# Designed miniproteins, single chains, part 41

Each design is a single chain, and the fold is of that chain. pLDDT is the mean over its residues in the fold that is shown.

## One batch from the design tools (miniprotein)

Design m1405
Fold by ESMFold2-Fast:
Structure m1405 (fold): chain A 84 residues (1-84)
Amino acid sequence: SMAEEIYKEAKERLEKAKEEAIKEAERSGTPQAAQDAVARLAEEARRVVEEVKRRSPEATPKVEDAAVGAYTEVSEHADAIIAK
C-alpha cells in the first residue's frame, strides 16, 4: 500500500540520518560534535514526521516510533562520547 511505501521511505531516511549522525560524532569524538549530531538528527526526525503526517496519517504512528528509536540510539551514543 502507499502507507507501507511511505513508511519504508521514512524509515530508510531516518536510518541513514542516524548512521551519519553517529559516524560524524565518532569521527570528531568531541562533546560538541556529539551534541550537534543529536540536534541534527532531532531536526531531521521532526521534518520526516511532519512530511509523513501530510502524506499518510495511516503511516504516521509507525514513523513516529521509528523516529523516537533513532533519536534514542543517537542520544545514547552521544552520552557515551560525552561521558568521562
Scores: mean pLDDT 86

Design m1406
Fold by ESMFold2-Fast:
Formats: C-alpha cells, structure tokens, sequence
Structure m1406 (fold): chain A 94 residues (1-94)
C-alpha cells in the first residue's frame, strides 16, 4: 500500500489529512491510522469501509510544532492479522 502525508497546519482544532492507497482493497478488513508526537499518541482512526483510496482525518487537540509520525496498520480479511505497518513523518506548518 501507499501512505501519503503532506505538510499540514499544527494549530489546535486543525484537521490533518492522511491519504492511504491500497493495492488490493478487496482483501482488507480494516485500516488503522495512529498519529504520534514525541512517542505520545495524539490521534487514532479505524476505517472499516475500505476503498482503494481513502483520506483519514484527525482533529488536533493541541497545537504542535516540528513533526508528527503517522503509523498505518492494514488488517487483512483472511486472518485479521496486521500484515504491514508503515510509519511516515509529516512536517507541520505554522
């Protein structure tokens, strides 16, 4: 799969968008996206209505600076096992 994250606003109340593109959406049961700041969980979304391409949205509880890390977990229908975890950093603007 492909994970795309653009530089995004760091303001409290801002909505961050993470794009997840799946190679084979028919085999996926769920996608979980977690956002971390300095190892601390700041956002989490579980998606169970799977599409080839989806945008996951997080509302920021606090204002952050620097980078946020996003970890995406893809759960397959076949065994409900986490097959792949990918981490990507996004630089925060303002």
Amino acid sequence: FKLEVEDQPAKKGAVLEIKVTLDDASRVSAVMVEAYKDGKLVGKRLIERIAEKQTVKFTLKETYSGELEFTVYVLLKEDLEMREAVTKSAKLTE
Scores: mean pLDDT 69

Design m1407
Fold by ESMFold2-Fast:
Structure m1407 (fold): chain A 87 residues (1-87)
Amino acid sequence: MSPMELALLGMAHIVLEELADDPALAAEMIQKLREAGELLEEGTPEGLRRAEEILRDIISQMRKAGVSEASLARLEALRRRALEAAR
């Protein structure tokens, strides 16, 4: 598994853990993570920018859902790792 895939898997784990009481929102966030992963694998400059925006949107929606500051910090660190590994 690549460093990028490990980072995205880590984000997926946090999504499923923190949104256990909101399966519809969890499913939406997992779908966005899959889309971001496909764009990062393509490795185009446009794809990388769109993936960055999707990953930022995921964190924004998790924050609005009341996810803990500690989990949001972990998501932000994993987002940076995924983007760095894809470059």
Scores: mean pLDDT 86

Design m1408
Fold by ESMFold2-Fast:
Structure m1408 (fold): chain A 68 residues (1-68)
Amino acid sequence: GEAHVAKAREHIAKAEEAARAGDMETARKHLEEAQRHALQAYLEGEEAGAREIGARMRELQKKYGIES
């Protein structure tokens, strides 16, 4: 549910902080956790929240050149 959307947002913020510091390995790990939480949110019916998280992940990946 919404708790998983909140956790995904938290991990996206941590991924961006790591990417800004040049720590791409830590950034990837946080994006993986964000993806897991977004999937759980989607399965629990939070489709709009999961789509928002997916869009933010793609934006961060493009900005810092991180492969999904």
Scores: mean pLDDT 82

Design m1409
Fold by ESMFold2-Fast:
Structure m1409 (fold): chain A 68 residues (1-68)
Amino acid sequence: SQLSPLESAKRWLERIKEMVKRGADRDVVREQADALIDWAKKLYETSTDPKVKKEFEEIAREAEKLRE
């Protein structure tokens, strides 16, 4: 019943996108995006599946766009 790390990261990214859409404080958005980027990079380093690694790279890239 728990989400996988990849599914959790994707849902976290979607929550940050919703924060931006709702006009949340830009410093809060940046802090959340930075935390997601750090987590995605750690999961990239510990993952052995190339496809999963690529998805964490894309999540980090999307989060970087949200931080401006």
Scores: mean pLDDT 85

Design m1410
Fold by ESMFold2-Fast:
Structure m1410 (fold): chain A 106 residues (1-106)
Amino acid sequence: SLLAKVEQAIADLQTAIDFVKESTDPFLIKLEMIVQGGEAIVLRRLARRQGDAKTEAAAEEVIEILQEGAKKMNKAKTFEEMRDIAIETLQKALEVYQKLLAEMKS
């Protein structure tokens, strides 16, 4: 179900945030952002196929958040600034899916 996929996306974002907070490798942080973007694209396509406009819109918002975050990360002057942007970006994406999940369970 889409509900189970949204719950999985939330769990994966929580794990990604914890990983990025402890990471010292800029390439692994960037790879994590790409992985989360791929998962959001898959969720958007599945929602579209099932006619779930709310889940599709939430996944599209997450894709936009991750794309904007990646642009800011590329402009960062230090590793610490880049990592902080990645954490903030993943937290914003998490909030979108948490709001969606609350609406789905209502």
Scores: mean pLDDT 92

Design m1411
Fold by ESMFold2-Fast:
Structure m1411 (fold): chain A 74 residues (1-74)
Amino acid sequence: MKRVTVTHSPAPGVAGRIGLLAAKHGGRVVSGDSATGTVVAEVPEEQADAFVEDVKALAASLGLTADVEVSDLP
């Protein structure tokens, strides 16, 4: 699994949509803070790039910016 941290402009429903994208890629959301616009998800390594691209596409479709950090799970 890869851990993906998404920091986006705070907006209603974005964390939930990121959670649906994580589930689509066989992963899950493990933490988040809607006030800061932060979502942390864990996805399979082979799906991590596709998940990141889907998150960026989602942010672009909503007119938001998203910073994405990918790290290995310990």
Scores: mean pLDDT 80

Design m1412
Fold by ESMFold2-Fast:
Structure m1412 (fold): chain A 64 residues (1-64)
Amino acid sequence: SIKEEIRKLIMEEQELTAQIMLLYVQYKASTDPAERERLREQIDELNQQVEELTRKIDELLAQR
């Protein structure tokens, strides 16, 4: 059902958000510019995935 699909997407979004938080902690602790850049890129990629999931959730909610 649409409701179950929405719940799955919300859980996935929460998991990605937790991963972003862990990467951000690593980013703040890093003194290597190259490592910081790689972590920044990973955080940006995950943030884009979160935005995509948010859009999908919004689209499914609009169908109700």
Scores: mean pLDDT 86

Design m1413
Fold by ESMFold2-Fast:
Structure m1413 (fold): chain A 88 residues (1-88)
Amino acid sequence: SEIEEILRELLEKVAELSPSDEESLAAAEAKIPQLAEEAEKYLLSSDLEEIRRELEEERARAEKEGNENVLAQVEAALRVVEAVEKKL
C-alpha cells in the first residue's frame, strides 16, 4: 500500500528525532514543522486520516509495552500529521 510506504517513511524520519532527554526532545520538536511541510507534498486529507489511525494504534501498543522511545516517535509523528491537517 502507498499509505503504508508513506507511514514507514514518516516513522523513519521521526525516529531520527526521538531523544532520550528533555533538551533533545525540545530540539526534535523544533523539526516537526519542517517534516510537516515535506509530508504536505505527498499526503492527502484521506491519507492523513488513515495514517493518524495507524499511529494511534501504535501509540496504544507502545504505552502498553512501556516502550518510551517508540511512544516518543509515534507522538512526534502524530504532531506532524496534525500540522499537515491544519494546512489542508
Scores: mean pLDDT 66

Design m1414
Fold by ESMFold2-Fast:
Structure m1414 (fold): chain A 75 residues (1-75)
Amino acid sequence: MERLRELAEEFVRLAREYFAKTSSEEEAEEIARRTREHLEGLLEQLEKAPPELQEKFLKLLEEDIELLRKLLEEA
């Protein structure tokens, strides 16, 4: 779970940076807040999930983070 929480925070940070550059500071903060709320709820459900499902979600989140990093480079 700790690794999932670390990746969730990284995702929120990257999303905020992306929208701060491509949109506005206000929109970036709102998107970061909503994304954090959604991820917190998802992580709470994932804590009750079997380890195999947690590992699958971890891989998906890592892929999303890499995609977001590429979008940031392009912005």
Scores: mean pLDDT 81

Design m1415
Fold by ESMFold2-Fast:
Structure m1415 (fold): chain A 79 residues (1-79)
Amino acid sequence: SKREEAERLIQEGKELYKKGDYKRAAELFEKAAQLYIELRDFLNAAKAYFHASESYEKAGDFKRAEELRKKALELYEKA
């Protein structure tokens, strides 16, 4: 299911983050966020975008991190 796929992507993203592969972690968290949006699960989508933002910040992509942080906050307001 889409929910199981999103949860798997979050787990894989967290593992990559722990290993220091921040860019790949961010990409998986973004994919999970999109799946949660399709499920209308805006709280988990917001959490996934926060994980992606933190991962891009660690990767040195501050502009992408800021954009995703803003998306996460907007989704929290819709939840």
Scores: mean pLDDT 90

Design m1416
Fold by ESMFold2-Fast:
Structure m1416 (fold): chain A 60 residues (1-60)
Amino acid sequence: KELEERQRKLGEELRNKALQDIFDSIKKIGEKVGSFQEGIDYVNKLLEELRKKIEELKKK
C-alpha cells in the first residue's frame, strides 16, 4: 500500500540521518587529528629553521 511504502521511506530517512550523525562525529575526530598533525609538523619545521640559524651563529 502507498501509505506503508511512505512509512518505510520515512524510516529509511530517519535511519540515514542517524548514520549521518555518526559520520559527522567520526569526520570531526579525523579532522581534529589531521589539524593537530599539521600543527605539529609546522612547529617542527619552525624548530628546524631556528636550529639552522643557531648553527650559523655558533659557526661565527
Scores: mean pLDDT 71

Design m1417
Fold by ESMFold2-Fast:
Structure m1417 (fold): chain A 114 residues (1-114)
Amino acid sequence: SKNEEARKLTGEAMTLNLEGKYEEAKEKAEEAIKLLKEDPNADPSILAAALLELGRALLGLGKYEEAVKYLEEALKLASESQKAEPLEALAEAYEAAGKLEKAKKYREEAEKLR
């Protein structure tokens, strides 16, 4: 299924992000997102995970404003159990973009979920 293929691509993007291979992680995450957006039965939790990995890759590439956009979309689609990681990534992105007040807010929200 497209959900199964997107889940596999998202897992590959996560591994590549952990290895610091941010351009490759971005490509895998974008492929997963494309598959999910073409599927009317797309699982929002898989899309949230793929958007998180795209945001993390963009953070690694220094594309902080783009990272914020995708991480905010990930947070909106995330299930309750998925919210801590996109909140932490948003805090990093806002801090790197010089928006310290927003960064502090998202760090505090993420800490409450841990």
Scores: mean pLDDT 89

Design m1418
Fold by ESMFold2-Fast:
Structure m1418 (fold): chain A 72 residues (1-72)
Amino acid sequence: MKEEREKHLQESLAKAARDLTDAAYRKAVEGSPETRERAVRMLEAAAKMLENSGIKETAEYARQKAEEVRAL
């Protein structure tokens, strides 16, 4: 049914977003201060896009990772 297809698509998108968030976080931890600032901006932008798409849990995860990068 249409609702089940949309849910599966959202779950796939959420997984891809988590994987990308984790990759950005790893590069930020190992990178320069400039890389960290860029990663924070990208993670905050990704979180906003995910929130607008209704993927709130992954958006919150991305925001938390942005805050962790800021604390480095």
Scores: mean pLDDT 78

Design m1419
Fold by ESMFold2-Fast:
Order: structure tokens, then C-alpha cells, then sequence
Structure m1419 (fold): chain A 85 residues (1-85)
């Protein structure tokens, strides 16, 4: 089991709520458990901690989130860090 820390910095603060919704929905659809989701309005940043079965699963989740944000017209930078549990 692994913990994935996904940090999303959006260019437009108006996109924060939609981006957070995309993170939650994407994790749920891929069967990943979100343990924490924090929205920092001052930094235009979303931080999600997600339990995943493998590093590959974390990478797939981050890529799915990136693609969905792009499909929604949201410009964002995404960072992924993976930790063993």
C-alpha cells in the first residue's frame, strides 16, 4: 500500500472548486481512497492524499486527473509524490 500526495496548482482561482471535484470523482472512479483533500485559496492549490495499491496506480490517477482538468479547460500544474505505507 502507498500514499500518493497530489498537489494541483491552478492558474485561475475560480477553477479551484471544479478542480477539487474532479480530483474526488477521479479517485472514486479509479477505486482510490482519498484520506485528505485540502483547498488553499491563498496559494490556488489543492493537496490530496490518496491511498493507492501501487506506484503505477498513483501515476495512473495523477494522469487521469491531469487529463480531466485539461478536458474541463482548467490550466493547472500537477505534482505527484508517492510514499510507501
Amino acid sequence: MYLARITIKVDNPEDLEKAAEIVRQTADELGARVVLLNVDKEKNTITALVEVPSREAAERLAEAIRQRLKDAGINADIELEVFPL
Scores: mean pLDDT 87

Design m1420
Fold by ESMFold2-Fast:
Structure m1420 (fold): chain A 96 residues (1-96)
Amino acid sequence: SDEEKLELLREMAKDFLELMEEALRTGDVRIEVNAGLQGIALITEAQLLLRTSKDESFKEEAKRILRELARKAREIAPKNPLVQSIVDSIEKLIEE
């Protein structure tokens, strides 16, 4: 269901942010790689939700989750290339 997809998107966003914070805290490149993989999975799920949902309220909630993720990611590491890439992907998705 769209509600289950929104909950998955929220959990994926939380996991991405937690991994990025841990990567920055530890300097561990393996954790940063894992954050990147979670980011790719999140963008893929968001794209599928936005393309397949017929409910505008679910689409607006998905875009709200994505905007909040982009805001928090920029606060954590505004100059990190991975964060920049994820934010750019989010901005492109919410414009469609």
Scores: mean pLDDT 86

Design m1421
Fold by ESMFold2-Fast:
Structure m1421 (fold): chain A 104 residues (1-104)
Amino acid sequence: MSKVGILSSSAMLQVLAGVVGAEVALRQHGEEGAELAGELLRQAARGAGENLTKAGSKEIGDEALKELLELADRATRDPSRFRELGEEMLKKTLEFSKKVIEES
């Protein structure tokens, strides 16, 4: 179904936007940017979980939200790993998106 593909793509775009926004915040504001960067990643995680839930699986959406929030929290606690953990958030979002499509 095209709706599942659109919502899964929206989840991926939200995580990508959050990761890029977080990197910009850290580069422009240094340590003071870390709080904003962490919040951007957490908002991306919530948006991705919501879109995956709307795509047809609340269970997958809830698991995605949990794992993405854990990665966002780790990135906030260790800003030196923001790039690595942001890439992992994108990878996890792709994996959950594939699961939602396969269940459709």
Scores: mean pLDDT 80

Design m1422
Fold by ESMFold2-Fast:
Structure m1422 (fold): chain A 79 residues (1-79)
Amino acid sequence: MTREEQIEVLEKEGFSREEAEELVRLYEESRIEAALFYGDLLRKKALEKIEKEKKEEALEKLKKNEPLAEKTREGLEKA
């Protein structure tokens, strides 16, 4: 497998190009260091997924409540 093919496989798994390039570089130098880096990336991706879900939940609450609350205040002031 070429270096570019290895990078493409990792990008397809959800890693950035920079993360994929670093992982391939580490794998060539030390399999142990590559395994540790891969573990760190997996933890980072898991945390980003949790944070994204929480942000989307908060954004849905803001979209539902804040514009509606503002419209409700304007409606009451104009009545």
Scores: mean pLDDT 69

Design m1423
Fold by ESMFold2-Fast:
Structure m1423 (fold): chain A 95 residues (1-95)
Amino acid sequence: AERLIEEALELAVRAVEEARELLERGDFLKAEKVIAEAATEVASLLGKAYGLSSEQTLELQDRIYEIMKRAALDPSMTEEELRERIREAAERVAA
């Protein structure tokens, strides 16, 4: 489980970094696609790690999308803060 969580968090960090770079270049549609696709994969990995249902995984996907979108638009949000917010979202959905 921990390996999947770490894989998901690292994927989220890389996707946010890529989206920030795309936003700086004015590639808004590509940035949105990167975040949306990454949120789906991150939620899938975390869903497997936490043993979530399909419905819970979809709820988590929406929450992760919003967290990652905010991080991409806010350069002051640190990697550590992003990782914490995503992990907290997974724990809340799993509860």
Scores: mean pLDDT 88

Design m1424
Fold by ESMFold2-Fast:
Structure m1424 (fold): chain A 79 residues (1-79)
Amino acid sequence: KKMEEIKKLIEELGRLYREMAEADPEEVERLMERIREILEKLEEILKDVSDPEEEQQIAELLKPLLEDMRAARERIAEL
């Protein structure tokens, strides 16, 4: 149940970061707020994860997200 929720949140974050990389400046603020809300939820859920196998699975899910985050940060720096 928690792992499914984590996957959903990470997938949503990736989608928002990709959207932010192509967004107009006016949209960026709205997207940043939504990303912050999802990150807060994800951090709360991750506090309860201590299984090494689940940690490894989460790390693999985060790898593509880190690439999306980097692209979004490069876009914001351009603005």
Scores: mean pLDDT 77

Design m1425
Fold by ESMFold2-Fast:
Structure m1425 (fold): chain A 82 residues (1-82)
Amino acid sequence: MTPEQQFQEYLAQARRALDAGDVRGALDYLNKALDIAQENPNISDRLKEELLEEGMRLLRVAPKELILQAIGQVLRAIGLLL
């Protein structure tokens, strides 16, 4: 599996977790996708933008105990596009 394929798989798992209301699972998968993007500069900006969109979705639904972690994920995702 290429880094880009692994990134897409984690992003797909994050989307499924968000659709199921599993905010903690979604945060874990988005952080795994983000770690791959930080280590692999060849991940396209389009995929990084998709990661940011799902991070923003996570932030909108995050309970109080996860808000700071969700904010941290979004800020890291923004950093990938700078």
Scores: mean pLDDT 87

Design m1426
Fold by ESMFold2-Fast:
Structure m1426 (fold): chain A 63 residues (1-63)
Amino acid sequence: SKTLLEKVESVAKKYPGFKGAEVYVERGRLKITVYVDKSKTDVKKLKEEIKKAVSGYFDLYVK
């Protein structure tokens, strides 16, 4: 949803190299994709912070 996208972006934009994010639901599963420059971003820390910010079950991808 729009609110979830804003929440994800508010976390991810603090990281250097943030490019964008997508949030969608497929077959009842919440999916989040975050696009970053991996050379400038601590991907592990970013994933952990997004998982703390978004409640419930979802699939998280960093590209």
Scores: mean pLDDT 81

Design m1427
Fold by ESMFold2-Fast:
Structure m1427 (fold): chain A 73 residues (1-73)
Amino acid sequence: DKEKILEELKKEIEELGQEATRVANESDPAAQAAGRDALLKRAGEIVRKAKEEVPENYDEFKIGVVKALAPLA
């Protein structure tokens, strides 16, 4: 079900953005670095899943991931 996959990916990107905001506000540098590493790995998994399962929407989800990670820049 392509529609279910699209909904799951949108939710994962929304959660990624919420976590990115938390990590950006983390006061412990070691915890912040670990959080950034975990989020980058998760972002890579989301992008890979989008490319494999919904290639027609790949660019949209790739842009969504970049925007979600903006708090870490």
Scores: mean pLDDT 85

Design m1428
Fold by ESMFold2-Fast:
Structure m1428 (fold): chain A 121 residues (1-121)
Amino acid sequence: SSEEEKKIEEFKKLLSKYPHLVELYNRYVSGDLSEAERKLIERWIERAKEVGFEKALEEFEEDLREALGIDENSSDLMKLWLSLQLATLEVAYRESEKPLSKEERERLILLTAYERYLELK
């Protein structure tokens, strides 16, 4: 929709301020994941199937926030990074049920990350 396209554009503009986040986003969209990242995602998906998606994602977010000291006063860089991590896990969970095209993956990551970023403001 036009509203979704606006959200995608706005999130891309936010990411463009931070070259390292743009690189990370490009790797995630392309499925260019390290072995450690793949194992982390696989273990998290297994947990999500056991306890439910919402609880598993909440636990993961809480663990990352505590480990990295992320709160409402954190920089936009940290909030964007966290949003991208959470969106990537959510999209990986959806892909574990059915394959997504690269375009579908890109769109879902951007939309989901933007919504999560707004919740962190």
Scores: mean pLDDT 86

Design m1429
Fold by ESMFold2-Fast:
Structure m1429 (fold): chain A 86 residues (1-86)
Amino acid sequence: MKKEEEEKKKLYKEGIDYANRLASAVAFLEGPEAGKKRLEEYQKKIDEALKGSVEEARKLVNEMKKEADIAEQKVRSYLEELRKKL
């Protein structure tokens, strides 16, 4: 039980880090309101997943990491296109 609780704490920290990164990218691409909404949505999803199994929480964190990576790549692509126009 204590080992599972420790693993859930690590997953929570990772999930929050990915949620913040995703929210920042979304705020850049779609505006601050969209970023805030995305952050709140993911914080709620993390809290709900952590009430379930460690496996469910890990799956969510992996999905969040993938979405954050994709959103950050979109930001980089936008900045590269902007740079080429200048």
Scores: mean pLDDT 81

Design m1430
Fold by ESMFold2-Fast:
Formats: structure tokens, C-alpha cells, sequence
Structure m1430 (fold): chain A 91 residues (1-91)
């Protein structure tokens, strides 16, 4: 389950990184073309570095069960129903 959470966090970070890159490029459109080229290149260089550093940090993170981002109320209810069904089958 922790491996699942790590992979989901990495996937989320990749999506967030792509969206932030898009937003940064939008902001550049208000600048002169020469400045746009300069900062676009910097964003292209930094974006994959930030992603890689973040991914490595997540893979080396110890998770507190109370902070599981993939856990939902529905997941909790499913676990309760599963436990109930197992109990009934053991009767």
C-alpha cells in the first residue's frame, strides 16, 4: 500500500510540475521576446531537475499512516464491508 501511495504521489507531482510549467510559460508572454527565450530555456532546464529531486525525496520518505493521500472515506467503508463479509463467511 505504501508503494501505491508513493507511485500516486509521483504521478501527481509530474502532473503538477507540467501545469506549473504551463503557467510559467503563460506569464512569460507578457515579457519582450528576448526575455521570453531566456526564461523559457531556464524553465526547460529547471523543470526536470525539480521533478527528479522531488521524486527522489518522495521515494525516500517515511509515511505516517494518518497522512495517506490515497486514502478516502470510500476506501475506509470498503474495508469495513470486506471485514463484515469475511466474518459472515467464517460463520
Amino acid sequence: KIEELIERLIEAVRKINEKLKEKALEQLKSLPKEEQEKYKKKIEELSPVILKETEEAIRNLEFDPSLEPAETAETDEYHKEAAKLIQQLLE
Scores: mean pLDDT 61

Design m1431
Fold by ESMFold2-Fast:
Structure m1431 (fold): chain A 80 residues (1-80)
Amino acid sequence: SEAIRLAYLLAVQSEVLLRAKLAGKPELGDEIVEKVKKLPFETQVELAERFRELEERISDPAELVEEVKKLVDEAVEEAE
């Protein structure tokens, strides 16, 4: 269901924004989410799944957000 996939994306976006805020860099969270919104829906779902994998391995909010930024920047570069 597209509605279930959209709910999943919104949940992951909320988690990214929370981690960015905890890291003292809320603007970085906003930047990541805005970049992701410009990507194809399937790519957004793939990035959300990769976020969950990183979340299981990285407990530090700042390190997690920096790794998420790298993945998103790579996806944006590939979409050009």
Scores: mean pLDDT 85

Design m1432
Fold by ESMFold2-Fast:
Structure m1432 (fold): chain A 72 residues (1-72)
Amino acid sequence: SDLDKAVQAALDAGSPGGAEKVREAYRLALEGKLEEASRKLMEGVIEVNSKDFEYGARAGTNGGRAAYDAAS
């Protein structure tokens, strides 16, 4: 799934905190808390990006897609 890809990218970058924030963003999106989900995803992506830019981009793209699908 896109969520699994985003979480794996964060973990591969060495950011378990980023992975947790991506998972939390997905949970918030499932609850319809779209503004909070967007902020949490951004926090997670920034954390992953600080370790590795390419994994940060992968976490953001896949995490955003997963959150969008969850909110649908």
Scores: mean pLDDT 87

Design m1433
Fold by ESMFold2-Fast:
Parts: C-alpha cells; sequence; structure tokens
Structure m1433 (fold): chain A 96 residues (1-96)
C-alpha cells in the first residue's frame, strides 16, 4: 500500500502532488481524531494503524526510534503526537 502510494505520487505533476499531500494530511489527522472519540473504533484503529504504520515507516526509511515513539503514542492515546509523527512519515513517503 505505502509503496503503491509512493509510485502513484511520483507519477503526478507538482501541482497535483501538492494538492494530494494537503488532502491526505487533513484526512489522516481527521480520521485519527475521530477514532479517538469512539472507544470501539480506537481499539480497532490502534491495531490496524500499528500494522499499516510499520509498513509505511519501512517505505519511508524512518528510524526505529521514530517508529517506536509513534507506536508508544498510539498505545498511550496521545493522538496529538500521533498526528504529528504520522504527518512526518507521510511526507517522507510522498517525497520519495
Amino acid sequence: LAEEAAAAWAALSPEEQAALEAKLEEFLSKVYKEAAANEELKEEFKEKMKEELRALAEVAGAAQEELDELLEAIENEDFEKVSELLRRLVRRVLAA
């Protein structure tokens, strides 16, 4: 998924890349905050997000410490920190 996203990103024009990046960041931040408001969704999203974020971090070339910090933030329900770190990972994937 992350590798497919990076390849699709590279095929877009600079203007299309900027627009898609802005929409993706907004969407991911919103989804995470909405999940935090619902306990059933939080547990499902925590499990799903850990799996997806490990794959994303590998594609992005993120440091292990950065991935560990992100996973700990998810466990601790620190969604402000999760949102910040997730946006950094997404930007790296999109820049590749």
Scores: mean pLDDT 65

Design m1434
Fold by ESMFold2-Fast:
Structure m1434 (fold): chain A 83 residues (1-83)
Amino acid sequence: SSTEEELRELAKEAVEKAKKSTPEQAAGLAKQVMLMGAMAGAPEELMQEVADAFAAAKPEAKAQIEAARKEALEIQKKLKEKQ
């Protein structure tokens, strides 16, 4: 969908910024992008794709990025349960 394409483009730009950032900043960028994806209803596979791209850019932040992915998916699940 166009929303998934927009998320992929946003993730690509954020990953380029993450490569030039600290691990903490990279984890923060990953969390923002994945939260936007969760709110937009992005599938789990796309959320993993985004998390993997950030982890490849900043391996030192991999644990924080994976935690942010899990948090974003939990938020998405709760939003679906309330609708």
Scores: mean pLDDT 84

Design m1435
Fold by ESMFold2-Fast:
Structure m1435 (fold): chain A 100 residues (1-100)
Amino acid sequence: MSEAKKKAIEAVRKYYGALGTYDSNKIAYEGIKKGLSDEEIRKKVSEANRKWQKLADEDIKLVEEMTDEEAERFSKIYEELAKLYQKKADEYRKKVNEAK
């Protein structure tokens, strides 16, 4: 596998990792605010994590089929998305902690 494709796969993992953390924190915060049980919140978080893991695996397969130029462009886009969603994840983590 080329270095461009390896970097793109790392960007996919970072993006879906950040997005999954953001979604999980948002689900937890909204669940607490709605008075959902810990069991219901855990179920929703688990379902969201399975969805994002599946999409990450699908994107990794797409990267394997890309040219190096396509993989370089893809990695840049996903690196920017990863930064955006990591910031959002951190904001929701703070809200969850404050909700107690």
Scores: mean pLDDT 87

Design m1436
Fold by ESMFold2-Fast:
Structure m1436 (fold): chain A 87 residues (1-87)
Amino acid sequence: VERARRALERALEEARRAKTREESIEALDRAIREIGALGSTDLGVQVAEGVLGIALGVLRATPSLSPEEARELAVAALEGALRSIEA
């Protein structure tokens, strides 16, 4: 859980600084890759992966999202993922 938490915290800081939709996508994609690499069986971590995956899918499927909207979605998803791990 600790490694997943740190990966999410780093991604959240990256997402908060994202100036483009592509940077928001990169932050989420990196978090998913780092968490997936852990192979965790923790339910909170698995729920976090699901939340991030859905948000990444929405970002990729919606090229009309503004940089601000993309950042807000990425931040919300990462905050939700952190809460899932901490619960």
Scores: mean pLDDT 80

Design m1437
Fold by ESMFold2-Fast:
Structure m1437 (fold): chain A 72 residues (1-72)
Amino acid sequence: MLSEEELEKLKEEGHRLAGEVQAVVATSDELAERLEEMMKKAGVTGDIYEPELLLRAIKVMKEFLAEVEKEK
């Protein structure tokens, strides 16, 4: 079980990653589609305000950004 402080930290991290991901997907519909596919495969298709879904979303966003960075 996550503490209140750990959950707040995860929300902050998730918001920061979402901003970075949004900047990337705004440049390409293909990248946006790739992110959506990765989220779907990880089971992150609903409200990411659930702690379990937020953790999965953070992991997927990190993997997506790492993949895009490798393609540079």
Scores: mean pLDDT 75

Design m1438
Fold by ESMFold2-Fast:
Structure m1438 (fold): chain A 66 residues (1-66)
Amino acid sequence: INSTELSIARRYGEGLALENGLSPETGALMGEVYMLRQRGYSDREIGEILGISPSTVRRLLRLYDS
């Protein structure tokens, strides 16, 4: 995955977070997690890419799907 794709996902997530009253940092992370999941990465692999725990990845995905 390239830095341009991550930058687009991050910016999209930040925008959605602002519209929904969430912090832009949380939105950016959620956007990145969701995009990587759509590309077929596992919770473990997403955690390794973003430097967060797989449990945090799973929690963020649940929040996004709500």
Scores: mean pLDDT 75

